# Designed miniproteins, single chains, continued (4), part 9

Each design is a single chain, and the fold is of that chain. pLDDT is the mean over its residues in the fold that is shown.

## One batch from the design tools (miniprotein)

Design m12282
Fold by ESMFold2-Fast:
Structure m12282 (fold): chain A 95 residues (1-95)
Amino acid sequence: MGKEVKEEAEREVAELVRRLIEEGASLEEIKEAVRRKAYELTRRALEEYGRETGLQAMSGAAVGAYRAGREAGLSDEEVNGLAISAANGGMEALE
């Protein structure tokens, strides 16, 4: 379960980042969207499968944000900012 949830979170967040970049969204808008999506995915996984799977969803979200940002040609600082936004959203869900 954890591996599948991580892969799904990675895919969903990567798709979100790619779409928002294509739409011309600002970096701040992308960070906020990533944070909210990571919160949603982590909270759902936590409620359905428990804390360990919630942590996998958060990890997947951060990896997805990082990978999509790098593929889009964002700087190291910008892709790290996206990954941090995902981690922050996930941590808030784990309260």
Scores: mean pLDDT 88

Design m12283
Fold by ESMFold2-Fast:
Structure m12283 (fold): chain A 58 residues (1-58)
Amino acid sequence: EEEELRKIAKEAAELQLKGKTDEAREIAGPVARKLSTEEAQKLGELYLQAGDELYKKL
């Protein structure tokens, strides 16, 4: 579900901004592997979007 992908993307982006890169990868990586190519690309797009939004608040 897109809602679930959005939640994972946001959580991973938040961890990345905190410098917890390995934890962000552990959350997003397994999810991406279970998704279709289209869904995995969508997750990546949502991750970049969430990261951009959070970074703009700095």
Scores: mean pLDDT 74

Design m12284
Fold by ESMFold2-Fast:
Structure m12284 (fold): chain A 77 residues (1-77)
Amino acid sequence: SERLKLSEARIAAVQKANLLAAQLPSSEGSRAAVAWLHDEKYGEELMAKASPEVQSAAKAAVEAYRAHRDALLAEVR
């Protein structure tokens, strides 16, 4: 269904950003990704040290992940 295809696309975007975030220094990249998911300001500070390409991809994927998570929570599934 269309809903399943959209869900798969969002998951794929998050997976792609996780792979790109792995190109950051391991300790800093991991902290930046976790911080971005839980605290946008702190995550932005850490991501500012990343390359522009990794920063943009990580930001887009975190936004997609949050939207997907919030949509699933709203459906109580």
Scores: mean pLDDT 57

Design m12285
Fold by ESMFold2-Fast:
Structure m12285 (fold): chain A 86 residues (1-86)
Amino acid sequence: LEELLAEAERVKEQLEKLIDHYSLFKEDFINALKDDKGLADMFLKMKIWLYAENNISEEELNKKIAELDRLFEDYVRYQKLLEELS
């Protein structure tokens, strides 16, 4: 349980750090944390914004999208596991 909580906290910290980097979406992200669907919609909006970005390479864009997908999947997975153990 403690190890699972530590991993969930690590993923949360990474998400918060990422949101600070994308301050444009900070308010939307706070609202999205209320449910899984809201969080998924938030990540979709961030991907759309990244695709609209004019000053990044295709390689950098793909890396950012992959990192967002990984963090989202990890966050949802750990939240579900914590809910099942409570």
Scores: mean pLDDT 62

Design m12286
Fold by ESMFold2-Fast:
Structure m12286 (fold): chain A 68 residues (1-68)
Amino acid sequence: LELPEPSEEELARVQEILASLGVPEEHRRELAVLAIRLGKEARAKGETLETLPLQIALDLLRRGFSLA
């Protein structure tokens, strides 16, 4: 991934949202990183985040995939 690393504050905020969605604690940080990066990419392209990046991240996490 070529995007800047998310800050701890951003990670904590997104992890709280993921907790409200029922994401297991051990996977929240990895999903938060992915969600933030995909969200920033979508916004950089002039597109609003359409939840699709988050849905993809959740699917990958549920499958036990680690993103390189």
Scores: mean pLDDT 61

Design m12287
Fold by ESMFold2-Fast:
Structure m12287 (fold): chain A 90 residues (1-90)
Amino acid sequence: APTKEEMLEQIKIIIEDAKKYLSPELQKTVNEMLKVFEEGVKKDLPVEELEKRLREIFEKSKPKLTPEEQELVESLVDFLVEKYRELKEN
């Protein structure tokens, strides 16, 4: 199984590849979420705390994003929470 560090790097690669197609505001939101995810991995935060922090970033960024970008960010929150659960179970 991949290490926590390897999983974090793989997630970063996926997001960095996608970022080239994103608006500056969406890129900022995604970067803030990745920072929280990385911090969560390093500090071994509970899944519920990680999800709460990611959703707080989403709520703060929501007025700056289009409806389509909001749907993308919601999907990203769900993706990161699921990947974090996988890391906690291994």
Scores: mean pLDDT 80

Design m12288
Fold by ESMFold2-Fast:
Structure m12288 (fold): chain A 87 residues (1-87)
Amino acid sequence: PLSDEAKAELRRLREEIRAAETLEEVARLGYQMLDLVRAEETDPETLAMADAAERALDRMVAEGASVDTAKLAVGIAVQEILRRSEA
């Protein structure tokens, strides 16, 4: 399970993503969040969610997806990871 400090940092990064203006910034913050999850999480299902989120982010960057689409996708993935860690 994620520490309270990691959960707080994920919420902070999610707010930074909401303020981001470029796909590059959203991607940087998204990868940072996924690295944070992987550093502390051992649950295989939560790690699988992180892997799926990374693959989706990689595709969005490669395809030049809109900033809003990237923000929504990363936001949903992090919200699901946080919800699972709190349950």
Scores: mean pLDDT 82

Design m12289
Fold by ESMFold2-Fast:
Structure m12289 (fold): chain A 58 residues (1-58)
Amino acid sequence: VEEVTLERVAPTAAEALREIAEELAARGLQVLSYEVSVRRLPDGRLLVTVRARVAPAP
């Protein structure tokens, strides 16, 4: 179990979260829990910050 912090800029929070989840899955990690912070940028896109607790996929 480890903790990672990832940030993505996307038009929607759902898109940013999917990209982050795919990145972690590609590394062979499963997400046990996460916290999300969202900040709107001046151009209308969202900066999504995820703090995730992860473990190797079974």
Scores: mean pLDDT 80

Design m12290
Fold by ESMFold2-Fast:
Structure m12290 (fold): chain A 94 residues (1-94)
Amino acid sequence: SAMEEANKILEETIKKLEELAKSADASLRTLIGLIVGELRKMIEEKASIEDIVKALENAVKYLESVAKTEVEKQVVEVLKETLKKLKEILEKSK
């Protein structure tokens, strides 16, 4: 199902973010932890793909405005790739 594909993409995103957190400073690790926590909550609560996309778009807009380090830019890129994949699932489901 579209939701099963979306959940798989989110789990892969969480793994990538947790790996980046190992190289992040304390502030970025805290922020990554909050993002991962929100993504896990959305999976557990069976949030719609549309709601997940909206939350990620808001996160990307904020992070792009403040990203300065290479690790911060990599976090933004991971979230942008996740958004692209989720939007492709939404388009195929219509």
Scores: mean pLDDT 84

Design m12291
Fold by ESMFold2-Fast:
Structure m12291 (fold): chain A 95 residues (1-95)
Amino acid sequence: MTMLQIREQEALEELERHFSPRLVEVAREGLERARASKSGSEFVSVLQDLRERMRRIALEEGYSEEEANILAVQGALLVGLAVLSPGTLFRLLSQ
C-alpha cells in the first residue's frame, strides 16, 4: 500500500513537470482505472484508452500528430509503471 502510493505520487509529479493541467487530470483518472483492473487484458485496455485520450487532448492543445503520439505513449507508460506494484504485477501475470 504505502510503496504503491509513493510511486503514484512520483508519477504524478513527473507528469506535472512536463504536461498541461488537462493532460495531468486525464492521467490521474487513467491511474485510478488502471489500479482497478482485474486482468492483464483489462489493464492493457485501460492504458490504450488513456493513450488515445491523451493524444486527442495534445492535438487540441496544438501539438503535432507526431508529438501528440509520443506524449500519449510517455504518459501511458508512466501511469502503467506507477500501477505495477509487485502484488498488481503478480495478479495480472497470473491471468
Scores: mean pLDDT 74

Design m12292
Fold by ESMFold2-Fast:
Structure m12292 (fold): chain A 64 residues (1-64)
Amino acid sequence: MVFGEGESGTAVGKASIDGDKITVSVTGAASEEQGKAAKEKARQTALTGKKVVEALKKLEELLK
């Protein structure tokens, strides 16, 4: 699993990627705009983490 967090103002977004499923939640949003921004930041952080994990797996294959 890969996780990501993002903040916008008082809003805290959390994202998790489990296989093909992306789950995003937000807490503490003072506005819909803050909530959307926090969710998007969390989602992008999780996707970046997934790419790093995939790159490390490719590196492991090259070292065999």
Scores: mean pLDDT 78

Design m12293
Fold by ESMFold2-Fast:
Structure m12293 (fold): chain A 67 residues (1-67)
Amino acid sequence: DNMRIMRQIYDLLYGDGVSLDDIIQKLRKMAENSDDSFFYQMLINLFRKYGKTVADMRAYTAALVAA
């Protein structure tokens, strides 16, 4: 469920002391342990391409959840 996954990612983005690199590493670990590995890899690529800061990732995640 994409909405559930996006909610989990949203929660990660609002964690204390989380950097962009920490979030990407966590997404990689989630991809390794999930049937939705393609979806997580797509998100990692999206954040790499368009995200420069945690704020950018939060904005993209919020937009996807709101859609």
Scores: mean pLDDT 65

Design m12294
Fold by ESMFold2-Fast:
Structure m12294 (fold): chain A 81 residues (1-81)
Amino acid sequence: SLLDEAIELFKKAKSLLTEEQFLRAVYAFGQAYDEALKTKPAAEAILEGARAASDVLRQAGHTEAAELFYKAGELLAKALA
């Protein structure tokens, strides 16, 4: 399922990061998600969260983890749409 694939990509992204790096990405996701929910449906808000988390990871040099996190978010958003 899309959900199972999203979970596996998310686990892989986490495995490439320290706990602190992963939590920073999750925090960025949450902030962008909460902001997007003010004007957008939940599926679109998830995608905005995934973009923000991916951007934070990419800026920190974690390009592979950023790509995996974003793909997981895309699949999760599709599962809700």
Scores: mean pLDDT 88

Design m12295
Fold by ESMFold2-Fast:
Structure m12295 (fold): chain A 58 residues (1-58)
Amino acid sequence: MEELERRALELIRAGKSITDVMMELLGYLIEEKGMTPEEALEALDRLYPRIVEEAKRR
């Protein structure tokens, strides 16, 4: 599992809302990975279906 996907699933499993998870990952991608906001949002959009499926397992 890629680091971004792993972080997303850990946050969902810890009981955070999808919105909170998306906001935390957005900050991570911009601050730690040096992505532009547009690039970070595109990466999160690709990951979004996986986050939603994991949230349904709660």
Scores: mean pLDDT 79

Design m12296
Fold by ESMFold2-Fast:
Structure m12296 (fold): chain A 64 residues (1-64)
Amino acid sequence: MTEELMKIAEKSGISPVTAAILLSSEKDGVSVEDLAKVLRISPETAREYRRRVVEAAKELGVEF
């Protein structure tokens, strides 16, 4: 998981810690609005970042 998370972070251009939060939020069904509040970013940015991280995970064959 840790090495896979680092590869996802590198591929998506997002930090490993933020990538982990984004992947967990997708798995747990957390709203984009709540995610944006946690990360202190706009809802639009939160949606884009989560999409990139999820797509990177799928391309790398990582389950989350």
Scores: mean pLDDT 80

Design m12297
Fold by ESMFold2-Fast:
Structure m12297 (fold): chain A 55 residues (1-55)
Amino acid sequence: SESAIKKLQEYARKNKLSGDELHELIKSLSPRELAELLGISVSQASALKKEVEKL
């Protein structure tokens, strides 16, 4: 969802992560861990992981 992407962008900006570092982080986390990290639902985190893994 658009809101999940915005949360991811905010997290990356706050932590000064490059695209590669962000991709590696997303790949390393489970959907549940990503949901807790970003404050989004597990279903939103699962969808976000699929989109990021395509990059």
Scores: mean pLDDT 79

Design m12298
Fold by ESMFold2-Fast:
Structure m12298 (fold): chain A 81 residues (1-81)
Amino acid sequence: MREEFLEKAAEEFLKTVKEQGSEKVKEELEQALKESTDPREQEAIRLFIEAVDKYEEGNEEEAKELVKRGLELGHEAARAR
């Protein structure tokens, strides 16, 4: 169940990149990174930015793995609150 959730969430993230454009998604992520004060959230955002870059390079599998890692780290940050 957890792995199925991460897979679906990663697919939805990449779908958003396809629909909104990688440049716009990266700009929004870079802005979120500047506004974040939690080191774990900052690391998760950096992983999402790297995933967008890998997707643009045609490395969709690597992009999905980076999104999954970012989602796991983001969940850990949320649980610490």
Scores: mean pLDDT 80

Design m12299
Fold by ESMFold2-Fast:
Structure m12299 (fold): chain A 55 residues (1-55)
Amino acid sequence: SRAEVDALVDEMFAAVQAGDVERYEEINARLVELTAGRPDLARHAEARFIALAQA
């Protein structure tokens, strides 16, 4: 769901800001699995991450 994608993107961004490489890799792998075969969710995740990076 989009809510699950949003939560994972938020956690991934927090890991990047904390410099937690292991946490980033774990969350990124889960996000890839969740968006597999779902280009709509992959695009949503990308847009949300960009929005967080611009804030």
Scores: mean pLDDT 82

Design m12300
Fold by ESMFold2-Fast:
Structure m12300 (fold): chain A 92 residues (1-92)
Amino acid sequence: SELEEKLREWIDRLTKLSEEMKEKLLNSEKLLELAAKHPVLVKEALRAIGDDEEKAEELLEILEKEDATPKDLVDFIIDRGVEELVAAVEAV
């Protein structure tokens, strides 16, 4: 239950996500498994979502894949960071 409480805390920090999306993330068995083995990676993946409902859905789609690995979360974090950097330098 402590792991589920930690995961709920991290998800609750995503204040602009809908309650439905937060519930989907909390009910992801794969996310709980990854949080147990790689808590820092999961925390950073959730942070990479930020306030973006579409990015939360993308993460859930990754987690629903049978062959989902920690590397898939690393790739998600990198892709999101690149998108934010591009947006910051090209913002007009």
Scores: mean pLDDT 78

Design m12301
Fold by ESMFold2-Fast:
Structure m12301 (fold): chain A 68 residues (1-68)
Amino acid sequence: SMVEEFRKRLEDIIDESKKNGESLETLLDRIARLTNEYLRVASPEERAQILVVTGQIVDEIVKEEDAK
């Protein structure tokens, strides 16, 4: 599905960002750009699912940074 493809691409971006030592700001910008790309072509139901997935992943990233 489009939502599962989106989730996998988010995971790939996060893994690449960690490998490259990118800043939190750069990672969040990349996530926002990918999310907007998928939202432009998604159905209303898929948009809701994409936003939920993005929110969950961003929350996890922010919590990991706050724990440092």
Scores: mean pLDDT 82

Design m12302
Fold by ESMFold2-Fast:
Structure m12302 (fold): chain A 79 residues (1-79)
Amino acid sequence: MPPLELPSSLPPEVAARLRELAEKAAEALAAGDLEKALEYLAEGVEVVVEWLEAQGKTELAAEVRKEMEEWVKKQREKL
């Protein structure tokens, strides 16, 4: 079967960047800086979206972007 796990198909540089952004987001959340955490998460989503578009998964990329934009908007309105 084709690989179902996206992380296993990511270039090492993309995977490393996503880990770095996730760690920075977690550190920002631990510090109580929700705005900064949301910025790191949004940057991580753009990395995934760009990679998905490069793989021809444009519909999935658009769905990921939309879901994250809606989630970020809801979190920002709580601030």
Scores: mean pLDDT 73

Design m12303
Fold by ESMFold2-Fast:
Structure m12303 (fold): chain A 86 residues (1-86)
Amino acid sequence: MSEAMKLALEASVYVLHGAVLLVLGKKTGDRELYEEAKEYYEKAIELAEKALEKAKEAGDEQAIKEAEAILEAAKKGLEEVRKLLE
């Protein structure tokens, strides 16, 4: 697995964890779960940005598209959590 693909996979796991925490927060009304979801989405953005940089350095168009998709998903999750925290 390329370094870019490994970072993208790690970012995907953080996106999934953030999404699970967000769903649990909506069911329980626990704002702490929204704050934890925010942290996971922020980490996912960091990892996805690193994946994108590595993919661009390698000229891997498929890895670039995958990293961009994960980054977009992480940013959307973070925006949703921010709205719920307000």
Scores: mean pLDDT 86

Design m12304
Fold by ESMFold2-Fast:
Structure m12304 (fold): chain A 72 residues (1-72)
Amino acid sequence: MEIDPDKQKIVLSTYQKKYPEATFSLEDGVLTVKTKNPELAERIAAIKDNLAANFSGALGVEIKSVEVVDTG
């Protein structure tokens, strides 16, 4: 499935602004969220199903998984 690169940039930018201590990236249907804030990592992990649904709806692609990485 082809992701619209302009939509991907807009969606990633929107989430980057909403969660400034996190970095969002999407490759091969895998949404990766990296943060040094362990509390933010836990909160994002708690809503990862909602994140997958939101990205799938916004980009018109199925999100296979959401991975939350604590880099702190």
Scores: mean pLDDT 77

Design m12305
Fold by ESMFold2-Fast:
Structure m12305 (fold): chain A 69 residues (1-69)
Amino acid sequence: SAPPALPPRTAEQEEFRKRLIKEANRLVTEKGVSPEDVGLALSEALERGRREGLDTEQVLEELRRRVEK
């Protein structure tokens, strides 16, 4: 059977989500980056964050570095 719906987010998970969404939107609107490029950069930043145990600020910094290419 398919897994059930995800449990409610904690306050920290909600803050992390909000900051990621805010930065992604900023890169699209203020930097003119395509949503596709932001999506790819976000995937790589999240992958590194998961592997290296990066905090929210470090994941956002990786996202910015990936997009600056």
Scores: mean pLDDT 74

Design m12306
Fold by ESMFold2-Fast:
Structure m12306 (fold): chain A 82 residues (1-82)
Amino acid sequence: MTYKIEVTITAVETGKEKKLVFTANSEEELKAAVEEALKAGVKLGEETGAKTIRIEVKVTDEEGNVYEGAAEGTLEGLKKLA
């Protein structure tokens, strides 16, 4: 099964955004995409000096089902997940 994963990462205090697009054909590729998104969030936070990172995710499967989610957390918390 193929997933299209669209991620918007926002450094909340600065308003700076980073957008990422991944495709995943397996659970291992999905895990790798999550890890890359978390690392990108950490880098954006460190680059901007932001304390809060927002991650918005849109996942579309091969059947056209759409799954959306959003989370906000501290840079410190995000570093522990990456």
Scores: mean pLDDT 81

Design m12307
Fold by ESMFold2-Fast:
Structure m12307 (fold): chain A 72 residues (1-72)
Amino acid sequence: SALSSRKLLKDEEILKKVEELVEKYLSNNEYEKLGEEVSLLMRESNEDIDKSSELEEKIQELIEKKKEEYEK
């Protein structure tokens, strides 16, 4: 359940940032840098443990879907 609208919007903004990073690094085939930048972005997030873990899973799913789409 969403506890606040601010928290929900923050997650959406993080996902948009991840999409930008994916497009930037996929064009250069820099998958390791993509992972490092995403990790740094998540470390700056002061979120509750449950929310943080769920957001990390969504970010990884997004990256995997983009990689899969790029290969096929």
Scores: mean pLDDT 66

Design m12308
Fold by ESMFold2-Fast:
Structure m12308 (fold): chain A 88 residues (1-88)
Amino acid sequence: SLEEELRRLLEEADRLLRELAALLHEARAAGNAEAVAIAEETMARLGPLLAALGEALAAGDLAAAIEQVEKITALIREGIARVRAALA
């Protein structure tokens, strides 16, 4: 069902957000300005997508909500990869 798919994707998004947040803390502790900037840029880019997700959920548009969560997870995965590369 769309409800089950959305739940699964939201759980994945939550896990990825926690990983990105942990990497931001690591980057700040290391004094790595490039890694911090990448993580903060990624979080800033998430703002409009999270707003769109909230609108889709308020409208009961599960298909639109799924599309937004997929965009959110893709953006976070890209951000995590870039932060990890900058920390290496």
Scores: mean pLDDT 91

Design m12309
Fold by ESMFold2-Fast:
Structure m12309 (fold): chain A 96 residues (1-96)
Amino acid sequence: SAGEELKELLKELEEALKKGDVEKIKELLLKMIEIIRNSSEKIRNTFKEIWNSNTTDELLSKYDFEVSEEDLENGEIRAAVEFASIIKEVLEKAVP
C-alpha cells in the first residue's frame, strides 16, 4: 500500500538524515512525493491540510529526528527534516 511504501521510505530517509547524505535525501523525497501524488484522496488531503497548517515547528519538536546541528545548517537537509515531520504526521493521521 502507499502507506506501507511511505513508512519504508521514511525509515530510509531517517537513516540518510543521520548520515547527512544529501543526494540520497533528495532521491527519497522525490519518491515520497510521487507516492503521495498517486495515493488515495485521504492521504493527499491529509498532506495538504498539514502542509497548509503552518505547524512545522510543532511537528519538528514532536518527531525530533536525529540530525547533527552541523547538517541542519544545510538548507536542503533542514527542508528534508521539515518534510519528514509532515510525512510522519500524515502517517499517524491517515495511515495505520
Scores: mean pLDDT 82

Design m12310
Fold by ESMFold2-Fast:
Structure m12310 (fold): chain A 71 residues (1-71)
Amino acid sequence: SEQLEADVLRAIADMILGLAKIMHERGLISEETLKKIQELADEAHRAADAGNVPEARRLVDEMVELFQKAL
């Protein structure tokens, strides 16, 4: 269901953000990268809450790409 997909995408966004915060505390990613991941997480939550599952997926994919490039 779209509701389940939205719930999963919110959870994935939160997990990526949580990992990014830990990596920033350990000096592995910049403050600028953390801020961008936070902004993408907030946008993914808004898209999921609006029922825009395709947009939420796209935003989560951007979070993953940004995180991979930072490492």
Scores: mean pLDDT 88

Design m12311
Fold by ESMFold2-Fast:
Structure m12311 (fold): chain A 60 residues (1-60)
Amino acid sequence: SEKLKKLLEEYERGIRVTEQALADARADPEKAANPTLRAFLEGVLETLRYLAEEIKKKLE
């Protein structure tokens, strides 16, 4: 499905953006002091990874 392929590309882009945001948050001493932001970004990353894997299974 073309729609599923595009959705997978969007989730994979979201994963890369979230990984970078999490890396930036960990490297920045001011942001590293915010446990809520870090937990939120970790939750977003876990959710996007789960959704991407579910779509990959449907494309097999």
Scores: mean pLDDT 83

Design m12312
Fold by ESMFold2-Fast:
Formats: sequence, C-alpha cells, structure tokens
Structure m12312 (fold): chain A 83 residues (1-83)
Amino acid sequence: GVEEALKAGIEAAKKLSPELRKEIVEVLKELAELAKRKGPEFAVEGLDKVIDVIRGAQAQGKLSPEDAAAAIEALRVAKEGLA
C-alpha cells in the first residue's frame, strides 16, 4: 500500500547525502499524500517527473552520478510499492 511504498522509499533514501536525502524524503511524503487523496496513479506520474528532473540534472553536471543513481533508486522503490 501507500504507507509501505513510502517507508521503502525513505529507507532507500538513507544512502543519499544528508541534504539530498531531506529533499527526496519530502518529495516522497508529498507524493504519498497525493496517492492517498487522488489515487496511486497520480503519485506514480509525479515520481516519473521527478526521476526525469534528476536525470536531466545529472546530464547537465548539477548532480554527481552517484547521488543521481541513489535518488532515482529511492524513487523507483516507492514507485514499485505503488504498482
């Protein structure tokens, strides 16, 4: 369910740098609330958009490959829990 997906995503986010972890955890919490209010399909769309933003930031050199990969993994773990 949504709570299990949120917990799994937060656990995966523990591997991130402290500043990026705080941002990803906040995104996960906001999308979990969206899933509870409107349905999991809206949260999945939101997760995909955030993943695309992270990929774009990595391509532009704004994020390290390691931080980008770890952030995308945390978001994918949450997405799989919502499927």
Scores: mean pLDDT 83

Design m12313
Fold by ESMFold2-Fast:
Structure m12313 (fold): chain A 100 residues (1-100)
Amino acid sequence: MPSIDELLLRILGLVSLLHSLAQRDPAIAPAAAEMEARIMELAVQLSRGEISPLEFFEGVLALLEEFRARYGARLSPAQAAVVDEAIALAREAIRLVEEE
């Protein structure tokens, strides 16, 4: 299984990829940009020790699930696959942190 740090970097990469892919749809591009900005803010808070790794991954999962719930029907298959992969990685990271 990947490390927590590897999962973090992969999630951040998928969020950036989603933002890039969403640039083709003006209706989702602002929401994708806002979600990326909020996730990057959580990453900064994590790096400063202001939040725990668990709080970080729970926050990322909540943001991704909210985005999927609001915009899922409007996503292309490629965009939906990126969101679904990011959600799966966030869930895996939470399991590794909690040792569930």
Scores: mean pLDDT 83

Design m12314
Fold by ESMFold2-Fast:
Structure m12314 (fold): chain A 77 residues (1-77)
Amino acid sequence: SEAEALLRQFREAVRAGDVDRAAALAMQLGRLAVDNPKDEAAIAALEEAIELLRGVPELEFTLGVAQLMLGVAKLFS
């Protein structure tokens, strides 16, 4: 699925220390979940990305936006 592909790329960016790419991919996952709130795979992928973002201090702002997007997606699921 698109969510699984984006999450895989996100994990790779985090492992590589590519914070700009990780931020962009987290925002893509958030957008996918908001646009598809009944897609459980998209919600789960965003939740996993949020947990990984908690370990990256440089992505604190991205974490906040991702958490907001998850809240919006869950409101409409």
Scores: mean pLDDT 88

Design m12315
Fold by ESMFold2-Fast:
Structure m12315 (fold): chain A 90 residues (1-90)
Amino acid sequence: DLEEFLRLLFEKLTGEKISDEEAKEIAEGIRKILGENLDKPLEEQLEKIIEFLREKGIPEKVIEAIRERFIPKSEITEYMKAAREAQEEA
């Protein structure tokens, strides 16, 4: 999940561990931004997430790795559309 990914990423890239509470706060912030901007272009969603992370003081190495995790979503837009359409069938 996103919280586990964030904790592992911090430990691997910075050598420091973040708390479960801190990882949850960051993950919830990202989910909130995505949810509020789901109707917007992925580029705008990523921009808002990166800005949020920078304001939280997250290291650039961690921000870059988080960005990499979200980039593939632009390539799977077709799958997201199909999943959304499947939810409409019943």
Scores: mean pLDDT 70

Design m12316
Fold by ESMFold2-Fast:
Structure m12316 (fold): chain A 93 residues (1-93)
Amino acid sequence: VKEEILKELEEASKLPEADMEEALAALNVPEEMRELYRELVRALKNKAPLEKIIEILKRILELEKEYMLKKDPSRAKEIEEKAEELLKKLEEA
Protein backbone atom coordinates (compact mmCIF):
# COMPACT_ATOMS: atom_id res chain seq x y z
CA VAL A 1 0.00 0.00 0.00
CA LYS A 2 2.69 2.51 1.04
CA GLU A 3 4.87 1.28 -1.84
CA GLU A 4 2.00 1.86 -4.30
CA ILE A 5 1.52 5.47 -3.15
CA LEU A 6 5.27 6.17 -3.24
CA LYS A 7 5.46 4.64 -6.73
CA GLU A 8 2.58 6.86 -7.87
CA LEU A 9 4.38 9.94 -6.51
CA GLU A 10 7.64 8.77 -8.14
CA GLU A 11 5.85 8.43 -11.50
CA ALA A 12 4.54 11.99 -11.09
CA SER A 13 8.14 13.20 -10.67
CA LYS A 14 8.98 11.73 -14.11
CA LEU A 15 6.39 13.88 -15.88
CA PRO A 16 7.92 16.55 -18.13
CA GLU A 17 7.67 20.04 -16.66
CA ALA A 18 5.71 21.09 -19.77
CA ASP A 19 3.00 18.47 -19.14
CA MET A 20 2.63 19.55 -15.52
CA GLU A 21 2.42 23.25 -16.44
CA GLU A 22 -0.14 22.45 -19.16
CA ALA A 23 -2.32 20.47 -16.73
CA LEU A 24 -2.12 23.23 -14.10
CA ALA A 25 -2.92 25.89 -16.72
CA ALA A 26 -5.98 23.93 -17.90
CA LEU A 27 -7.27 23.89 -14.31
CA ASN A 28 -6.35 27.57 -13.86
CA VAL A 29 -4.85 26.79 -10.45
CA PRO A 30 -3.27 29.55 -8.32
CA GLU A 31 0.43 30.38 -8.84
CA GLU A 32 1.16 29.36 -5.22
CA MET A 33 -0.15 25.87 -5.97
CA ARG A 34 2.04 25.57 -9.06
CA GLU A 35 5.12 26.37 -6.95
CA LEU A 36 4.18 23.63 -4.47
CA TYR A 37 3.88 21.08 -7.29
CA ARG A 38 7.35 22.10 -8.49
CA GLU A 39 8.67 21.66 -4.94
CA LEU A 40 7.07 18.20 -4.75
CA VAL A 41 8.67 17.11 -8.04
CA ARG A 42 12.09 18.38 -6.91
CA ALA A 43 11.76 16.58 -3.56
CA LEU A 44 10.88 13.32 -5.31
CA LYS A 45 13.76 13.64 -7.81
CA ASN A 46 16.20 14.38 -4.96
CA LYS A 47 14.84 11.43 -2.93
CA ALA A 48 13.93 13.69 -0.02
CA PRO A 49 12.78 12.09 3.26
CA LEU A 50 9.19 10.83 3.31
CA GLU A 51 8.37 13.39 6.03
CA LYS A 52 9.32 16.28 3.71
CA ILE A 53 7.24 14.82 0.86
CA ILE A 54 4.24 14.48 3.20
CA GLU A 55 4.65 18.12 4.33
CA ILE A 56 4.64 19.40 0.74
CA LEU A 57 1.67 17.16 -0.12
CA LYS A 58 -0.31 18.48 2.88
CA ARG A 59 0.30 22.07 1.69
CA ILE A 60 -0.84 21.20 -1.85
CA LEU A 61 -3.99 19.46 -0.59
CA GLU A 62 -4.84 22.40 1.69
CA LEU A 63 -4.61 24.87 -1.21
CA GLU A 64 -6.48 22.51 -3.56
CA LYS A 65 -9.31 22.21 -1.00
CA GLU A 66 -9.50 26.01 -0.62
CA TYR A 67 -9.42 26.51 -4.40
CA MET A 68 -12.14 23.90 -5.01
CA LEU A 69 -14.28 25.32 -2.19
CA LYS A 70 -14.41 28.62 -4.11
CA LYS A 71 -14.90 27.02 -7.56
CA ASP A 72 -16.86 23.84 -6.72
CA PRO A 73 -17.74 23.36 -3.01
CA SER A 74 -19.03 19.81 -3.56
CA ARG A 75 -15.56 18.65 -4.66
CA ALA A 76 -13.81 20.17 -1.63
CA LYS A 77 -15.13 17.37 0.61
CA GLU A 78 -13.95 14.71 -1.87
CA ILE A 79 -10.44 16.22 -1.91
CA GLU A 80 -10.36 16.32 1.91
CA GLU A 81 -11.41 12.67 2.24
CA LYS A 82 -8.91 11.52 -0.40
CA ALA A 83 -6.13 13.53 1.27
CA GLU A 84 -6.86 11.98 4.68
CA GLU A 85 -6.80 8.46 3.19
CA LEU A 86 -3.53 9.09 1.33
CA LEU A 87 -1.77 10.58 4.37
CA LYS A 88 -3.01 7.76 6.62
CA LYS A 89 -1.62 5.13 4.23
CA LEU A 90 1.75 6.90 4.07
CA GLU A 91 2.00 7.25 7.87
CA GLU A 92 0.76 3.73 8.75
CA ALA A 93 3.31 1.86 6.62
Scores: mean pLDDT 66

Design m12317
Fold by ESMFold2-Fast:
Structure m12317 (fold): chain A 100 residues (1-100)
Amino acid sequence: SEAEKLEREAREAIERAREAEREAQDLLANFLQATVDELRAAYDRAAEIARRLGELYKRLESNPELAEVAKEVKEALDRAQRTRDMLAVAYQSKAAIAAA
């Protein structure tokens, strides 16, 4: 069913968000060694994950039977948006240092 497919897609998206957050934490912990390209690639990935979680949340919130997974997706979305925003600041800062 569409509900079963959406729940599976949501679970997979949440897991991808967790993987991206770990990658972002590693890059930020090693900011001095991280390249602008690595930070930009991580930002692009985090932005795509946040966009997908947002799309999934809108579809899940319309179905009361999926309220629990919708809540998990919303929490993952909020975390993914924070990760995206932190990476944006990091790569912009690194690019500015490289341009100086």
Scores: mean pLDDT 87

